# Ledger of designs, part 54: designed miniproteins, single chains, continued (4)

Each design is a single chain, and the fold is of that chain. pLDDT is the mean over its residues in the fold that is shown.

## One batch from the design tools (miniprotein)

Design m13853
Fold by ESMFold2-Fast:
Structure m13853 (fold): chain A 88 residues (1-88)
Amino acid sequence: MEKEEEEIAKVAERVREKARELGLPENVVTLRAQNAAALKLLGHSEEEIEKVLDLDVDELYELHRRLLAELGLPSSSREAFLESVAKS
């Protein structure tokens, strides 16, 4: 479990760094990192994650909503969970 959590955190961190390099707003940076963490948790490859995150802001919000549903988490805790994973 720890190694998988570390891999998820690393993917989220790399996505966050790349998004900041692109000069994206902090809310979009966070959203991309959270989506990357969720995709990695669902078993997607880094290549698939990079492809999927090349979306506009509205598409990223739609993806985020769908990923939270796929994870089967309560709506009230889903965002906090993904933020925790992306930061840890």
Scores: mean pLDDT 71

Design m13854
Fold by ESMFold2-Fast:
Structure m13854 (fold): chain A 69 residues (1-69)
Amino acid sequence: SSALSRELLKKAVEEIGKERGVPEEVIKKAIEAVDNAPTVQEAAEKAAKILGISPEELERKAVRLAVES
């Protein structure tokens, strides 16, 4: 969607990663996946897989962060 961006996905990755106690190296890999994916949708899918969550959960967090800005 137009509200979803790579920057918001990276913020969502950091927030969820910290909340769940994910190791820093895993969070870093998820952020790299966001930057290197061909599309924002594929970025969400790859990053969510690395974090062990659904892409829907990651995208939902990113949208919430956008509304709070």
Scores: mean pLDDT 82

Design m13855
Fold by ESMFold2-Fast:
Structure m13855 (fold): chain A 74 residues (1-74)
Amino acid sequence: SMALIEELRREAREATEKLIQYMREHHLSKAEQRALMNALLREFREDGNRRGVPEEEIERIVEEMRERLEAFIA
């Protein structure tokens, strides 16, 4: 469903920006930041699968999240 994909993408963008804000407010090492990123990416893969979003679309959304988070952590 297009609606499920759009909802997952919106939630992913919101969660990504919230994590970035959290990392800005806390004195975290790069290793801790990567651990939080990996946990969030895993959560969205699992949630997308539970909601019946196609695997191909889940991986696109997760990659968009990773690119944004990696750009912040770098």
Scores: mean pLDDT 89

Design m13856
Fold by ESMFold2-Fast:
Structure m13856 (fold): chain A 86 residues (1-86)
Amino acid sequence: GPSRIIGLALQLLGNLVDLESSEPSLDLALQSLEDALRIAKELGNGDLVKQLEELLNQLKSTSNPVEAVQLAQQALETAIKGLLSL
């Protein structure tokens, strides 16, 4: 329902703010992207799941914390937009 979608979007927005305000970290970026992917899977949005899985694979292949944070930010923004278009 709308209250669930709003709650999930706010959770992702909070994670995005935390990611943007924190020192770049591979672990934080990975956790943030995995949280977004979990939410997309719970909602059954297959297109969003596919996009987030591709970003997760890129993130897992990098050793650069700045690149990882950028990939996680892209994933969170994509997930928020996907949730709000439902």
Scores: mean pLDDT 83

Design m13857
Fold by ESMFold2-Fast:
Structure m13857 (fold): chain A 116 residues (1-116)
Amino acid sequence: SAADATAAEARRLLDEAIEALRNNESKEKIIEILDRLIAAHARLAELGLTEVAGAARLFLTLLKEDIENDEVSREQAIAALERLREAYDALLAGASEEEVTQRLIDALQDYLRSLA
């Protein structure tokens, strides 16, 4: 489906962001990938995955801001993106939108706790 294709693209961009962080790419390059990933979520919302798109976009926007402001380590950013990737793997495996949204909320809460 178009939703599955868009979710697969979001998952691919998550892998690209994780690899860029692991390869010590510039902050500017990482932000560029995150901006493309955030933009992909607008299309997921249009395709009816509104709750998943909203939760993921909020998480990614906060992570992007934390990276821009040097408020998160590369290791913490990788861990956050890996949790997002796990949620998308569940979505692509046929998990409900409610389950995936809850996974994203839990991942965001864990991320925020890691910064305290």
Scores: mean pLDDT 86

Design m13858
Fold by ESMFold2-Fast:
Structure m13858 (fold): chain A 66 residues (1-66)
Amino acid sequence: MEIRITPVTREVAEKLREIGEIEDLILKIRQAGKLEEAEKIKEKLGSPDEKKRKEAIEEAKRLVAE
């Protein structure tokens, strides 16, 4: 049922934190009523390209700040 978290590399742990931050940004964008922008950011985050994902995070922060 519950999965125990095993020790992970520093890189993996950092990526997990990054995902959490992204989830928070998407939530804030949706709360602001910017659903279309939230979906576009989510699509970019689905890219395997790390550069695209970083661009999406920056765009999300910009949308939250307006």
Scores: mean pLDDT 70

Design m13859
Fold by ESMFold2-Fast:
Structure m13859 (fold): chain A 65 residues (1-65)
Amino acid sequence: AQAEIDATLAALQQLKDDGLIESIEVEGNKVKIKVSSSSVTAQAAVNILGSVLRLAGAEVTVEVV
C-alpha cells in the first residue's frame, strides 16, 4: 500500500536526519538504505521498517556502513 510505504519512508527520513542513516534511495518500489554500523539500535529500527516496506510490496536492500 502506497500510504504505508510513504509513512515508513518518513520514519526512515527521521533516522537519516538524526544521523543514523547515511542514505536512502527510492526508485519506484525499490528502496536502498545505508545504515551506520555505529548504532545497533538504528540497525534494528531499519530492519523493522524494511520489513514493513517489504510487506507493503517494496524491494528493500539494507547495507551496513
Scores: mean pLDDT 80

Design m13860
Fold by ESMFold2-Fast:
Formats: structure tokens, sequence, C-alpha cells
Structure m13860 (fold): chain A 65 residues (1-65)
């Protein structure tokens, strides 16, 4: 299920970053992750988002605040 995959990915992304992920938003088949402007955190979130995007076949966008 697409909805189940989006939910699992959202939970996974939030659990990986204790602080720094401000919110996660789901728009259709796209997950948008809002992060604090910490270069090291942003790089880590982008790498994880890329792996999850490739594995589940979903689009993940990382937005710096």
Amino acid sequence: SREKALKEVSIGLRMMTTGGVVKIEVKGDTIIVYVTPDEELVERVREEAKELSEYYGIKIEVVEL
C-alpha cells in the first residue's frame, strides 16, 4: 500500500533525527521533510531520503528552514 509506505518512511525519517526535523508533510505521493539549517544534519537527512526514495519508489523532498 502506498499510504502504508508513506507512513512508514515518515516515521523512519523522524526517528533518525532527534531534533532537527521540524515537520514532515505528505502531499499525494510526495513526502516533504522540513529541517533546521544544520549542514551536517541536512546532508544526513538527504542521504537517508535518497535511499528510502529508491527503495520504496516514492519522492522525498528536503526543505531547509
Scores: mean pLDDT 74

Design m13861
Fold by ESMFold2-Fast:
Structure m13861 (fold): chain A 59 residues (1-59)
Amino acid sequence: SMEALEKAREYAEKLAKAIKEKYPDAKVTIEELDEDTVVGTVEANGKKFVVTVNAKIFE
């Protein structure tokens, strides 16, 4: 649902904020990949990792 996707985005944004608090130079990008998936990409210290949040967790 759109409501679950919105909660997934909010959760991803909270994770991004926590990462930036510890690593101020980190670049964080949050994108909706599909109706059920939010993807966060984190780039810090020359390394990149991806976190996926499935909106169905909030349904």
Scores: mean pLDDT 78

Design m13862
Fold by ESMFold2-Fast:
Order: sequence, then C-alpha cells, then structure tokens
Structure m13862 (fold): chain A 60 residues (1-60)
Amino acid sequence: MKLTKEQQAKLLEAAEFPPFDLDGEVDLSARLAIERFQAKNGLPVTGEPDEATLAALEKL
C-alpha cells in the first residue's frame, strides 16, 4: 500500500522528523514510522497503514 505525500508528512511530523525517507511505498522504514505512530496514538501496532491509522493521521 502507498501513502500519500500528505500522509507521509503527517507521519514524519508525528514521529518528530525521523531520519529516513518515505517514497510513498510501505517499506521497512515506513513500517517502523507507522508502528511508532500507532503506539503513540493507542492504536493496534500492525506496522501497516490501515484505515484506523490513516484516520488518526487525518485527525492530527
């Protein structure tokens, strides 16, 4: 699954600008950022950009 540029920007902001690039694809770096975001927001830590994770990003 691919993240939009806006979702990537929100994810990096929520993770306090982690030192890695997101290219729109869910790779290992994106998965780690997603897991960090999920843990901080009380979501299930799946490492995948599921609907709940994307909805939480949009609410920020």
Scores: mean pLDDT 65

Design m13863
Fold by ESMFold2-Fast:
Structure m13863 (fold): chain A 116 residues (1-116)
Amino acid sequence: MLKKVEEKIRERFKDRLSEEQIERIIEIIKTLYEELEKEEKKGDEEKIKYIVENLLSAIENVEDELLRRALLESLGIFISELKEKYPKVYKISVEVIKETDLISEEDKELILSYVK
């Protein structure tokens, strides 16, 4: 799963972002995966919500607009790939994104465009 997410992120942003920026996004996604993978078996909805909301807050504080949008798109790509193997984490993550006040409606739609 992670390798497929990494390949999709690299292909999507190869002409839009520097290699250094792409590597930074991939490192963020890998960290997110490690945190969320543990929660699928436990079913801790509050912990999953906390992890997702913490990342959304961090993304909102990114001053570089191109990097910020790329992080939102990458989050959508990542969440989409969770659906088959991590259905509980997928469901809660999608719900958190739809219901959150931490990001704009435009940013929510950007993430969800990759999840559909």
Scores: mean pLDDT 86

Design m13864
Fold by ESMFold2-Fast:
Structure m13864 (fold): chain A 85 residues (1-85)
Amino acid sequence: MVPILEKIAEAERLEKEGKEAEAAGDLKTAVELYRKAAELYDEAAETLLKEGGETAVPELRELAEELRRKAEEARKRAAELEASL
């Protein structure tokens, strides 16, 4: 559990740095940071499903779905910024 929480915290940190880079006009750095955050969110979701097994308890499944949603949102933002470059 702790390693998963640390991974989520790292993804959130990268997402925050991505937003800061975007606000500063460093769009290339923002794209890279958002992509890294998305990868970590996906990895955390996969780890939760692996730890819970195929029939993960509802709470773990809901958390994994939320993390996948965060990953998708970060990827979408990176793609939108890259399209603007």
Scores: mean pLDDT 79

Design m13865
Fold by ESMFold2-Fast:
Structure m13865 (fold): chain A 72 residues (1-72)
Amino acid sequence: EEERRARLERGKKIIDEIYEQLKKNVEKHYKDSKGATKEQGLARIEATKKDALEFLEEDREDVWRGLENAEK
């Protein structure tokens, strides 16, 4: 189904852009920090990105709505 494929492609790009920006924000916030806090923050972002990608592939409407809102 082409519509689903196009939706997945768009969603993946949005996720990549959002999570790349989130990582940069965490890096800036913890620029002068050290230890577990920064690593934990980055790990959480990575885990959330993975979940978002998996939910997109499962074609979950709630995830798509979330991405649409986050893009705006």
Scores: mean pLDDT 68

Design m13866
Fold by ESMFold2-Fast:
Structure m13866 (fold): chain A 56 residues (1-56)
Amino acid sequence: SAADLIARIDATDGLSPALREALELVARGDLTQKEAGDRVGLTQPAVHRALVFFRA
């Protein structure tokens, strides 16, 4: 679920603040991966790879 994904992101140390913000925005369904990346200055593929890691 989105709540479980957000909890895993919050529990993870060492994430950059930008990547953390982008992942939480996508996990909540507020923004697409591209929109979240654009918001924090990351590429959509970078956001996608991080999401795949947390969903594995």
Scores: mean pLDDT 81

Design m13867
Fold by ESMFold2-Fast:
Structure m13867 (fold): chain A 89 residues (1-89)
Amino acid sequence: EKKQLQIEFLEELKAMIEAGEEPRRIAEFIARRTLELRLQLNPDAPEAEVERARALQPALVEEATPGFAETDREVLLEELDRQIAQLKA
């Protein structure tokens, strides 16, 4: 089930990149989905830890946005395809 959640996340991310979504929107999606997956995989996480993770979302978006803006779209898609194929094997 952990593997399936990762595949779904990467497929959604690939679809956003293929659709030509803005770098900031891609960063926002990653930050949000990473938090959702962390909570789903660790339902016993302390509330304080969850609140801290939510509070860090804007900073994570600002940190990640330049990377997606500067990295070639084809390079991002190639890496995602590799990760998805590896998880499906």
Scores: mean pLDDT 78

Design m13868
Fold by ESMFold2-Fast:
Structure m13868 (fold): chain A 87 residues (1-87)
Amino acid sequence: STLEKVIKLLREKKYEEAYKLAIGLAFETVYEFGTLGRGTNMAKILDLLDAGKIDEAIKYVEKLYKEGNLGDAKTGAFLIAYYFQYK
């Protein structure tokens, strides 16, 4: 799937390529962005990124994917890729 390819690119530190592919994921889920404020998963991912714990952030996205939380997994993958385009 596209999400699995984005996660692979993030693990390989290919943030620009991950971002380009993750834009596709964002367009797939644009109507679901209203759920970004629900729960703490996005806050946890941002906290890990701000702490420089990038590998832990990627693992957290993989955990969400394995648990069937596809919306938060897609959004989290996009947030990680996006973070490195503007930092």
Scores: mean pLDDT 75

Design m13869
Fold by ESMFold2-Fast:
Structure m13869 (fold): chain A 88 residues (1-88)
Amino acid sequence: MSPEEAKELAEQAIRDARYALELGDLVSAKLSIAYTARQLGANKLAAKAFDAKTEEEVREIIDWMEEALPLFKEGKVDEAIKLLNEKA
């Protein structure tokens, strides 16, 4: 996976998850993050997202993704994944 692909996947997952939450669709919101986290290799975050049971838990995970987004934009994919795994 290229740094550009990783950035686009992270940005899209954040957009999709936020949109799903606006519609009240908790399941679609958490699965959007979980599948993208798995593709990125953030396996601990993927498990955390899959197990999320509340809107608050999903919002917290989205906030972690947004905190990591500057690292993805700089091409620092390994640092971004490390941050996400440490948060989860």
Scores: mean pLDDT 87

Design m13870
Fold by ESMFold2-Fast:
Structure m13870 (fold): chain A 73 residues (1-73)
Amino acid sequence: SELEEKVERAVREGIREIEAAKSVEEAIGATLRGIGDLIQLAIEYGKSLSHPVLSRGLEEISRAGKEKLEELG
């Protein structure tokens, strides 16, 4: 679906930005932006963040952010 394609793109973009972060502050900022992109898609499509596609995307971005923060800290 179009929502799935947009979520996959947002997750890929968010993870790239998180992985490119060179500081704790940059990693936090990138993670929050990625989460914000998923919230925006939820609003655009009238879906809850508990929707399977959005929930999985949120989990993937949050995991990448956590792993990057552990790497940097």
Scores: mean pLDDT 88

Design m13871
Fold by ESMFold2-Fast:
Structure m13871 (fold): chain A 64 residues (1-64)
Amino acid sequence: MEVKLTVTGDGAAITSSGKILKKGESIEGKLLSIEVLPDGSILVKTEKGTILFHPEDAELTVLS
């Protein structure tokens, strides 16, 4: 399943490579797993790496 994460709020999404995604930026990849952390943050694992974000600040869209 291909997914796209887009940062829509003033928060940032943080990637496992150390890259920070800002509002209007996006990353695409094959979804491997989704985990909801105890603080409500979402950890998305793709074949391109892991992305940490708050659900208020980003949207995950299914592409296929």
Scores: mean pLDDT 80

Design m13872
Fold by ESMFold2-Fast:
Structure m13872 (fold): chain A 74 residues (1-74)
Amino acid sequence: SMEEMRELALAWADWALSQLPADASEEERERYREAMLATIRELLRGRGASEEQIEELLAEVDRYIRERIAEMAA
């Protein structure tokens, strides 16, 4: 379901963010964000998500990741 895919994507994003070094530069954080989104896209496709579901979920996850990275950089 969409809810299951959303929970999976957000859980993976939280885990990946926990692995980001505290001393990462802003450029490193941005590259890491892009890598996270690419990995989540692949993960969702592997789970049978439609392209429409993937686009919707990645937009939400991107906003979530950006917010968390901004908090870490503050």
Scores: mean pLDDT 84

Design m13873
Fold by ESMFold2-Fast:
Structure m13873 (fold): chain A 69 residues (1-69)
Amino acid sequence: KEEEKIEKIRKELNELGEKLNNEDDFEKQLEMMDKAIEKFKKIDEEVAEILEYSKERYIELQKEKEEKE
């Protein structure tokens, strides 16, 4: 039961990642992440936290790129 749910969630996250990779606009990428987080927050907060962490990491990587440390 939970196994199927987790697998479905993983597939949805992979699809989100593919869409993000096809989108060159960073702002739109963040909007897609926000929408996904909002959806999962209502269903499974645990998964929403994982998504939130991934988003924060993605933002940090972009910030590092701009700072060019």
Scores: mean pLDDT 73

Design m13874
Fold by ESMFold2-Fast:
Structure m13874 (fold): chain A 55 residues (1-55)
Amino acid sequence: SAAEEERRREELEKQLAQIDKFEKLVLSNDTLSDKIKKNQLEGLEISRKLLEMRG
């Protein structure tokens, strides 16, 4: 139903927004080395792609 599709879309958007928030926190954290930032951002990108594949 349209309601179920809407709920799945909203859940996906919420989870993607959380990943965006974590990306911003990683990028703004001056205590992290560039290597650590890259590794964490790559992990978040994988999570994003997995969520998008479900949607």
Scores: mean pLDDT 82

Design m13875
Fold by ESMFold2-Fast:
Structure m13875 (fold): chain A 68 residues (1-68)
Amino acid sequence: NEKFREGYLRILEALKDEGLDLTREGLQAMVEDAKKHNDKELEKAVQEALDRGLTGKEAIDFLIEKLK
């Protein structure tokens, strides 16, 4: 769902601009949300961040790069 991914990309950009960090719990919630919306690209990107142990600003930067 491209429109759903675009929505999350905007959220991630806002978190970066505000200097907020993305927690492991937040990443897990994003995986579940992606599954509910059948967004396989978002699910894969967030799962990769979790598998790599990324959190905080590093997770945000990784996901923005993957979802562009």
Scores: mean pLDDT 82

Design m13876
Fold by ESMFold2-Fast:
Structure m13876 (fold): chain A 89 residues (1-89)
Amino acid sequence: DVVNPFRGATVRIEVGDEVVVAKVLGDLPSTPQILPPEQLIPVYDEEGNLLGAISMDTLLELPDGTVKTLRELFPVPPEQIRVTLLEPS
């Protein structure tokens, strides 16, 4: 099993002027075990410290109860996405 280190955490996802708060549920079963750094999205705390990284195949629960991957929510290159940890698991 691929274990997302932020599973159960609440994150803020920013793409340009769009902001979404979501809960990390984990990764899709099809997520590759090893991803190139350019395909990873860094996760920071509110102070700007690097905590780790997640993939575009990260499963997210939105405030309305909808479940989507990060790729489905924001079909943009990883470098355009900013992720901030709000509440740890």
Scores: mean pLDDT 75

Design m13877
Fold by ESMFold2-Fast:
Structure m13877 (fold): chain A 64 residues (1-64)
Amino acid sequence: SEAAIEAALLRLARTVLGVEPASAAEAVRLMHAAGASPEQIGAALEGMEGVDREAAVAYVRSLL
């Protein structure tokens, strides 16, 4: 679900960047600013949070 991807993005940003993002959109922007592509963020969400990679990549891309 979209809510599950959003929750996973917040946890991923906290784990990878050591920050508390205010939203999933901010989490994506911070990771993108650090050099991560939507595909890399989606792969990390799959590997670390167990979300569907294709859905995660599509959602991340929609926030950029």
Scores: mean pLDDT 82

Design m13878
Fold by ESMFold2-Fast:
Order: C-alpha cells, then structure tokens, then sequence
Structure m13878 (fold): chain A 80 residues (1-80)
C-alpha cells in the first residue's frame, strides 16, 4: 500500500540519519519519499518546492521538519 511505502521510506530516512550516512544518501531517500507523495497527490507544489530548496542548500534538518509536516497533512487525507 501507499502507507506501507511511505512508512518504509520514512524509516529508511531516520535509520540513515541515526547511522550518520552521507548527506547524499539521506537526500536521495527524502527525494524518493517526496516523489511517492507527489505521485499519490499527497503533497502540494509549495511543500515539494520548499523541501527541494532546503535539500539543495544541504539543510537536511530543515528538509526533515518540512517533510514531517507534509506527512502529517498527507495522513489527514488518507485517514479513512
């Protein structure tokens, strides 16, 4: 399911951060999660741009916070 895919990617992001993986690995995982959200209409263009702008600046912490906020809003849309 989309929820399982989102959960798996989120867990991979948190694990990569905890293991102090290179920023490029963490950024790639975050971009994969954004792509899943976009494909399923769960993220706005404004949210996508804000996260990508933060990733382009290597602001991983800022990108993580914005992604977490987008996930909260996505969960409201998927709550059935």
Amino acid sequence: SVLDEIKELWDQIIEAINNKEPDEVIKQLMRKLVAVLKKNGLITPAEEKKIEDLLAKDDIEGALEELQEALGKANEKLNE
Scores: mean pLDDT 85

Design m13879
Fold by ESMFold2-Fast:
Structure m13879 (fold): chain A 59 residues (1-59)
Amino acid sequence: MIRAPRVREEDGVWRFEEVFLPESQLEEAKRLIDRAREAVARMQAETSGPLVAAPGVAA
């Protein structure tokens, strides 16, 4: 079986779920991977790094 990420937007949040596809669906798996990469790129572009509200001193 091929392990592929399935991405969806639910409640304004991007969700990544791993699904198992038969080898006969290799092209579908590739499409899911491409979609996931695109979603990740967009999510990272909008949420550039997890910013924590904490005045931390470098120690």
Scores: mean pLDDT 68

Design m13880
Fold by ESMFold2-Fast:
Structure m13880 (fold): chain A 119 residues (1-119)
Amino acid sequence: MRDELGETPLHVAARRGDVEAVRRLLEEARRRGTLREELLNQDVYGYTPLHLAALAGHVEVVRLLLEAAREEGILDELLSNQDVAGLTPLDLARELSSGSEADRAAVVALLEREGARLV
């Protein structure tokens, strides 16, 4: 289901840093075979759940979403996904992150490390 912003429950949980809700929603998606759809789903701004978690500096949520994307074989698609401004999750973490400096640095390091694995 989507709200007025085109957000799924996974978008909302990722934006809020609700680690337990993210775990539950990813497990539900695995059971339904919708993990790819849920991870690559874009809201009205082109944000995937990973964009929102990266923007907010939610390190553990970013980790869980990257692990799920690797499991589904969509890590490259998820990391290269662009919002309406052409920004990837890594771009948002580097330039626009509203998290603490330490959380931003941790998110950037996670996204760069996973991107390097694809080379």
Scores: mean pLDDT 82

Design m13881
Fold by ESMFold2-Fast:
Structure m13881 (fold): chain A 86 residues (1-86)
Amino acid sequence: SSLNEANRELDKLRAIAEKTKDPSLPLSEKQKLLNEVKSGVQELLDRARAGHGSQETLDYLEDTGQKIIEEAQAPLKELAAAQEAA
C-alpha cells in the first residue's frame, strides 16, 4: 500500500520533470519545475524515513528520486551551457 502510494507520487514527479523538456518554457519556469521535483523527492524520502521504511524501500526511493531529478536537470544544464557559450 505505502509503496503503491510512493510510486504514484514518483509518477507525478516524473510528469513534472518531463515538463522541463518543453522548448517554449523560459529557464526561470524550468527552474521552478526542477525545484518542485527536488522538494517532492525530499518530502517523499522524509515521509518514508519517518514511517520506518525498510532499507530496501529507502534505497529504491533515493535511486528513483535521484534519476527523476537528473532528468529534470538535463534540459536546464543544456540551456545554461547555451547561454554561457563563448
Scores: mean pLDDT 83

Design m13882
Fold by ESMFold2-Fast:
Structure m13882 (fold): chain A 66 residues (1-66)
Amino acid sequence: VIPGVSKEEAPNLIKALESVPEDASLSEIVGVLRTAKPGASDEQLRATLESFDYDLEKIIEALKKL
């Protein structure tokens, strides 16, 4: 479960994360997530990434199960 993400937001986040290049930096990933959820702080987005060990596939899988 990703804190503060609704089922309605999940498709946009999944699409955004799937468009991230394999070699993207942490800052680029945070930027993509910020665009999909502009109300979140950089610290909140980084904490979310850290909770999934920076594994975008795990995050996408969690969003698909919402």
Scores: mean pLDDT 71

Design m13883
Fold by ESMFold2-Fast:
Structure m13883 (fold): chain A 98 residues (1-98)
Amino acid sequence: SATLQQIRELAEQGLRLVKEGLRTGDRALFRKGLELIHEAIRLALRNDDIEGMEAAIRAAEEAVELARESGDPEMLLEAEILLGMGLIARGVLKLIAK
């Protein structure tokens, strides 16, 4: 669907900005990347899109691992909060599918 494609593009763009922010030490760019992944999570939740939600969560999981490798505890915490939000949203989505 058009929505699934938009969710995937947001997650992929977000992860690219996370990687670039970590590479350059640009915290604002890193946070912009997390914001795009968060928008992917929100869009998946609004559209009951479990496939889109799984794509957004995979991007959040990769952001956590990259932030962990960076050694920056604040960036790690910010990425972990995003992943937590995604996991909660996935749980809600699975419950409403019942």
Scores: mean pLDDT 90

Design m13884
Fold by ESMFold2-Fast:
Structure m13884 (fold): chain A 65 residues (1-65)
Amino acid sequence: SAAEMEATLADFEAAVTELARAAGLSDAEIERWLAELRALAAAARSLDELRAGFAAHFARLLAAL
């Protein structure tokens, strides 16, 4: 459902924000990572695609730290 995808995206945005802040990223850098996540979410055709996209995005964030 749309509500389930929105709730899942909110959880993923929180996870990205927490990791990036803990790593000392600036607000501008955090917003770039969030914008990329939101673009992935907008392109996702299903909840499984959103989860897969988040996993890849989060792995890229971890590798960039």
Scores: mean pLDDT 88

Design m13885
Fold by ESMFold2-Fast:
Structure m13885 (fold): chain A 66 residues (1-66)
Amino acid sequence: NKEKALELIKKAEEKIKNGEKAIEDYPQFSALAREEIEKIKEILEKAKELVKKGEYDEAINLLQTI
């Protein structure tokens, strides 16, 4: 449903924020973290488009991969 999809989007945005902060604090371990953050950002944008289209179940399934 829409409510669950929006909740998962918020959690994904928090993961991105925390990950970006961790990269600033520990740059020596950043390469893998940057790659993972890029993947999360890609999934998040895709999920936002699915929510706009009313495809809440697809958005939820996609967001659950992160």
Scores: mean pLDDT 80

Design m13886
Fold by ESMFold2-Fast:
Structure m13886 (fold): chain A 95 residues (1-95)
Amino acid sequence: MSATTEYLLNLLKEVFGDSAKVEGNRLIIDGGEFILEELGPDVVAIRDAVTGELLARITIKDGVIVGVEAANPEAAGMMEVIVSMINEYLAKKLA
C-alpha cells in the first residue's frame, strides 16, 4: 500500500471512528464499502467495492485534500459529505 493511500485510509478511519473498518486497502462504513488505489504520488482513486466502479479521484498534498474529481453526481454528493467530515476533523485537530 502506498504512503498516500495508507494516510487517507487512516484519516478516514479517524474521522468515522468505530463506524469505520479498514481491511488492507478497503474502507467499510455504514452504507458502503470502498477500495482505495494509488494512481500517482498524490492521487488516490476511490472505487465501489461491490461494483468496482470508479467513484472519485482525490488529490492530497502535505496531508490536505486539495482536489476531488467525482465520476458522477451521486458520487459527487457522497464525496462532498466525506470531504466536509475530513475538513471538520482536521480543523479541530489543528486548532
Scores: mean pLDDT 76

Design m13887
Fold by ESMFold2-Fast:
Structure m13887 (fold): chain A 98 residues (1-98)
Amino acid sequence: SELEELKKKIEEAKKKLEEAKKKGDEAGIYYYQGEIYYYEGEIAELKGDLEKAIELYEKAAEYYEKAYEISGDKKYRKKAIEADTKAGILRIKKYIES
């Protein structure tokens, strides 16, 4: 199921987060924490918890932006934009459905 696949992605991101911590890879620490928030956001969205999904996508964007600030690698900023875009779409959906 999609939920089981997302949980597996979270566990993989948690492993990579611990590896990044052991290596002192500061950009990787922020990136993998961002990945965890992003996938938790997708689970919240799948469960219909739009408010929680918005919060988690915004946290993911913040952590991806921090990874960009450390690394200078625009791939992290593109991830931040993607997460912010998802949060924005859900804010519009929540407004229309209210």
Scores: mean pLDDT 91

Design m13888
Fold by ESMFold2-Fast:
Structure m13888 (fold): chain A 60 residues (1-60)
Amino acid sequence: SELDEIRREARRLFAAHIDKLSPEALQQAANLIQKIDASKDVQEARRYYEELRELIKKEE
């Protein structure tokens, strides 16, 4: 499903950048992953995924 794809993409993105994130960003990213996993709505999951992408971009 599209939800499952978003969940997999979010986990892959997180794993790829885990060593580059500050402790605060790690906590925020983990929280966003949990929100994505809890989402039943594709639009809500995409919103949290975009927040995760923006968070990681700020740490680059």
Scores: mean pLDDT 84

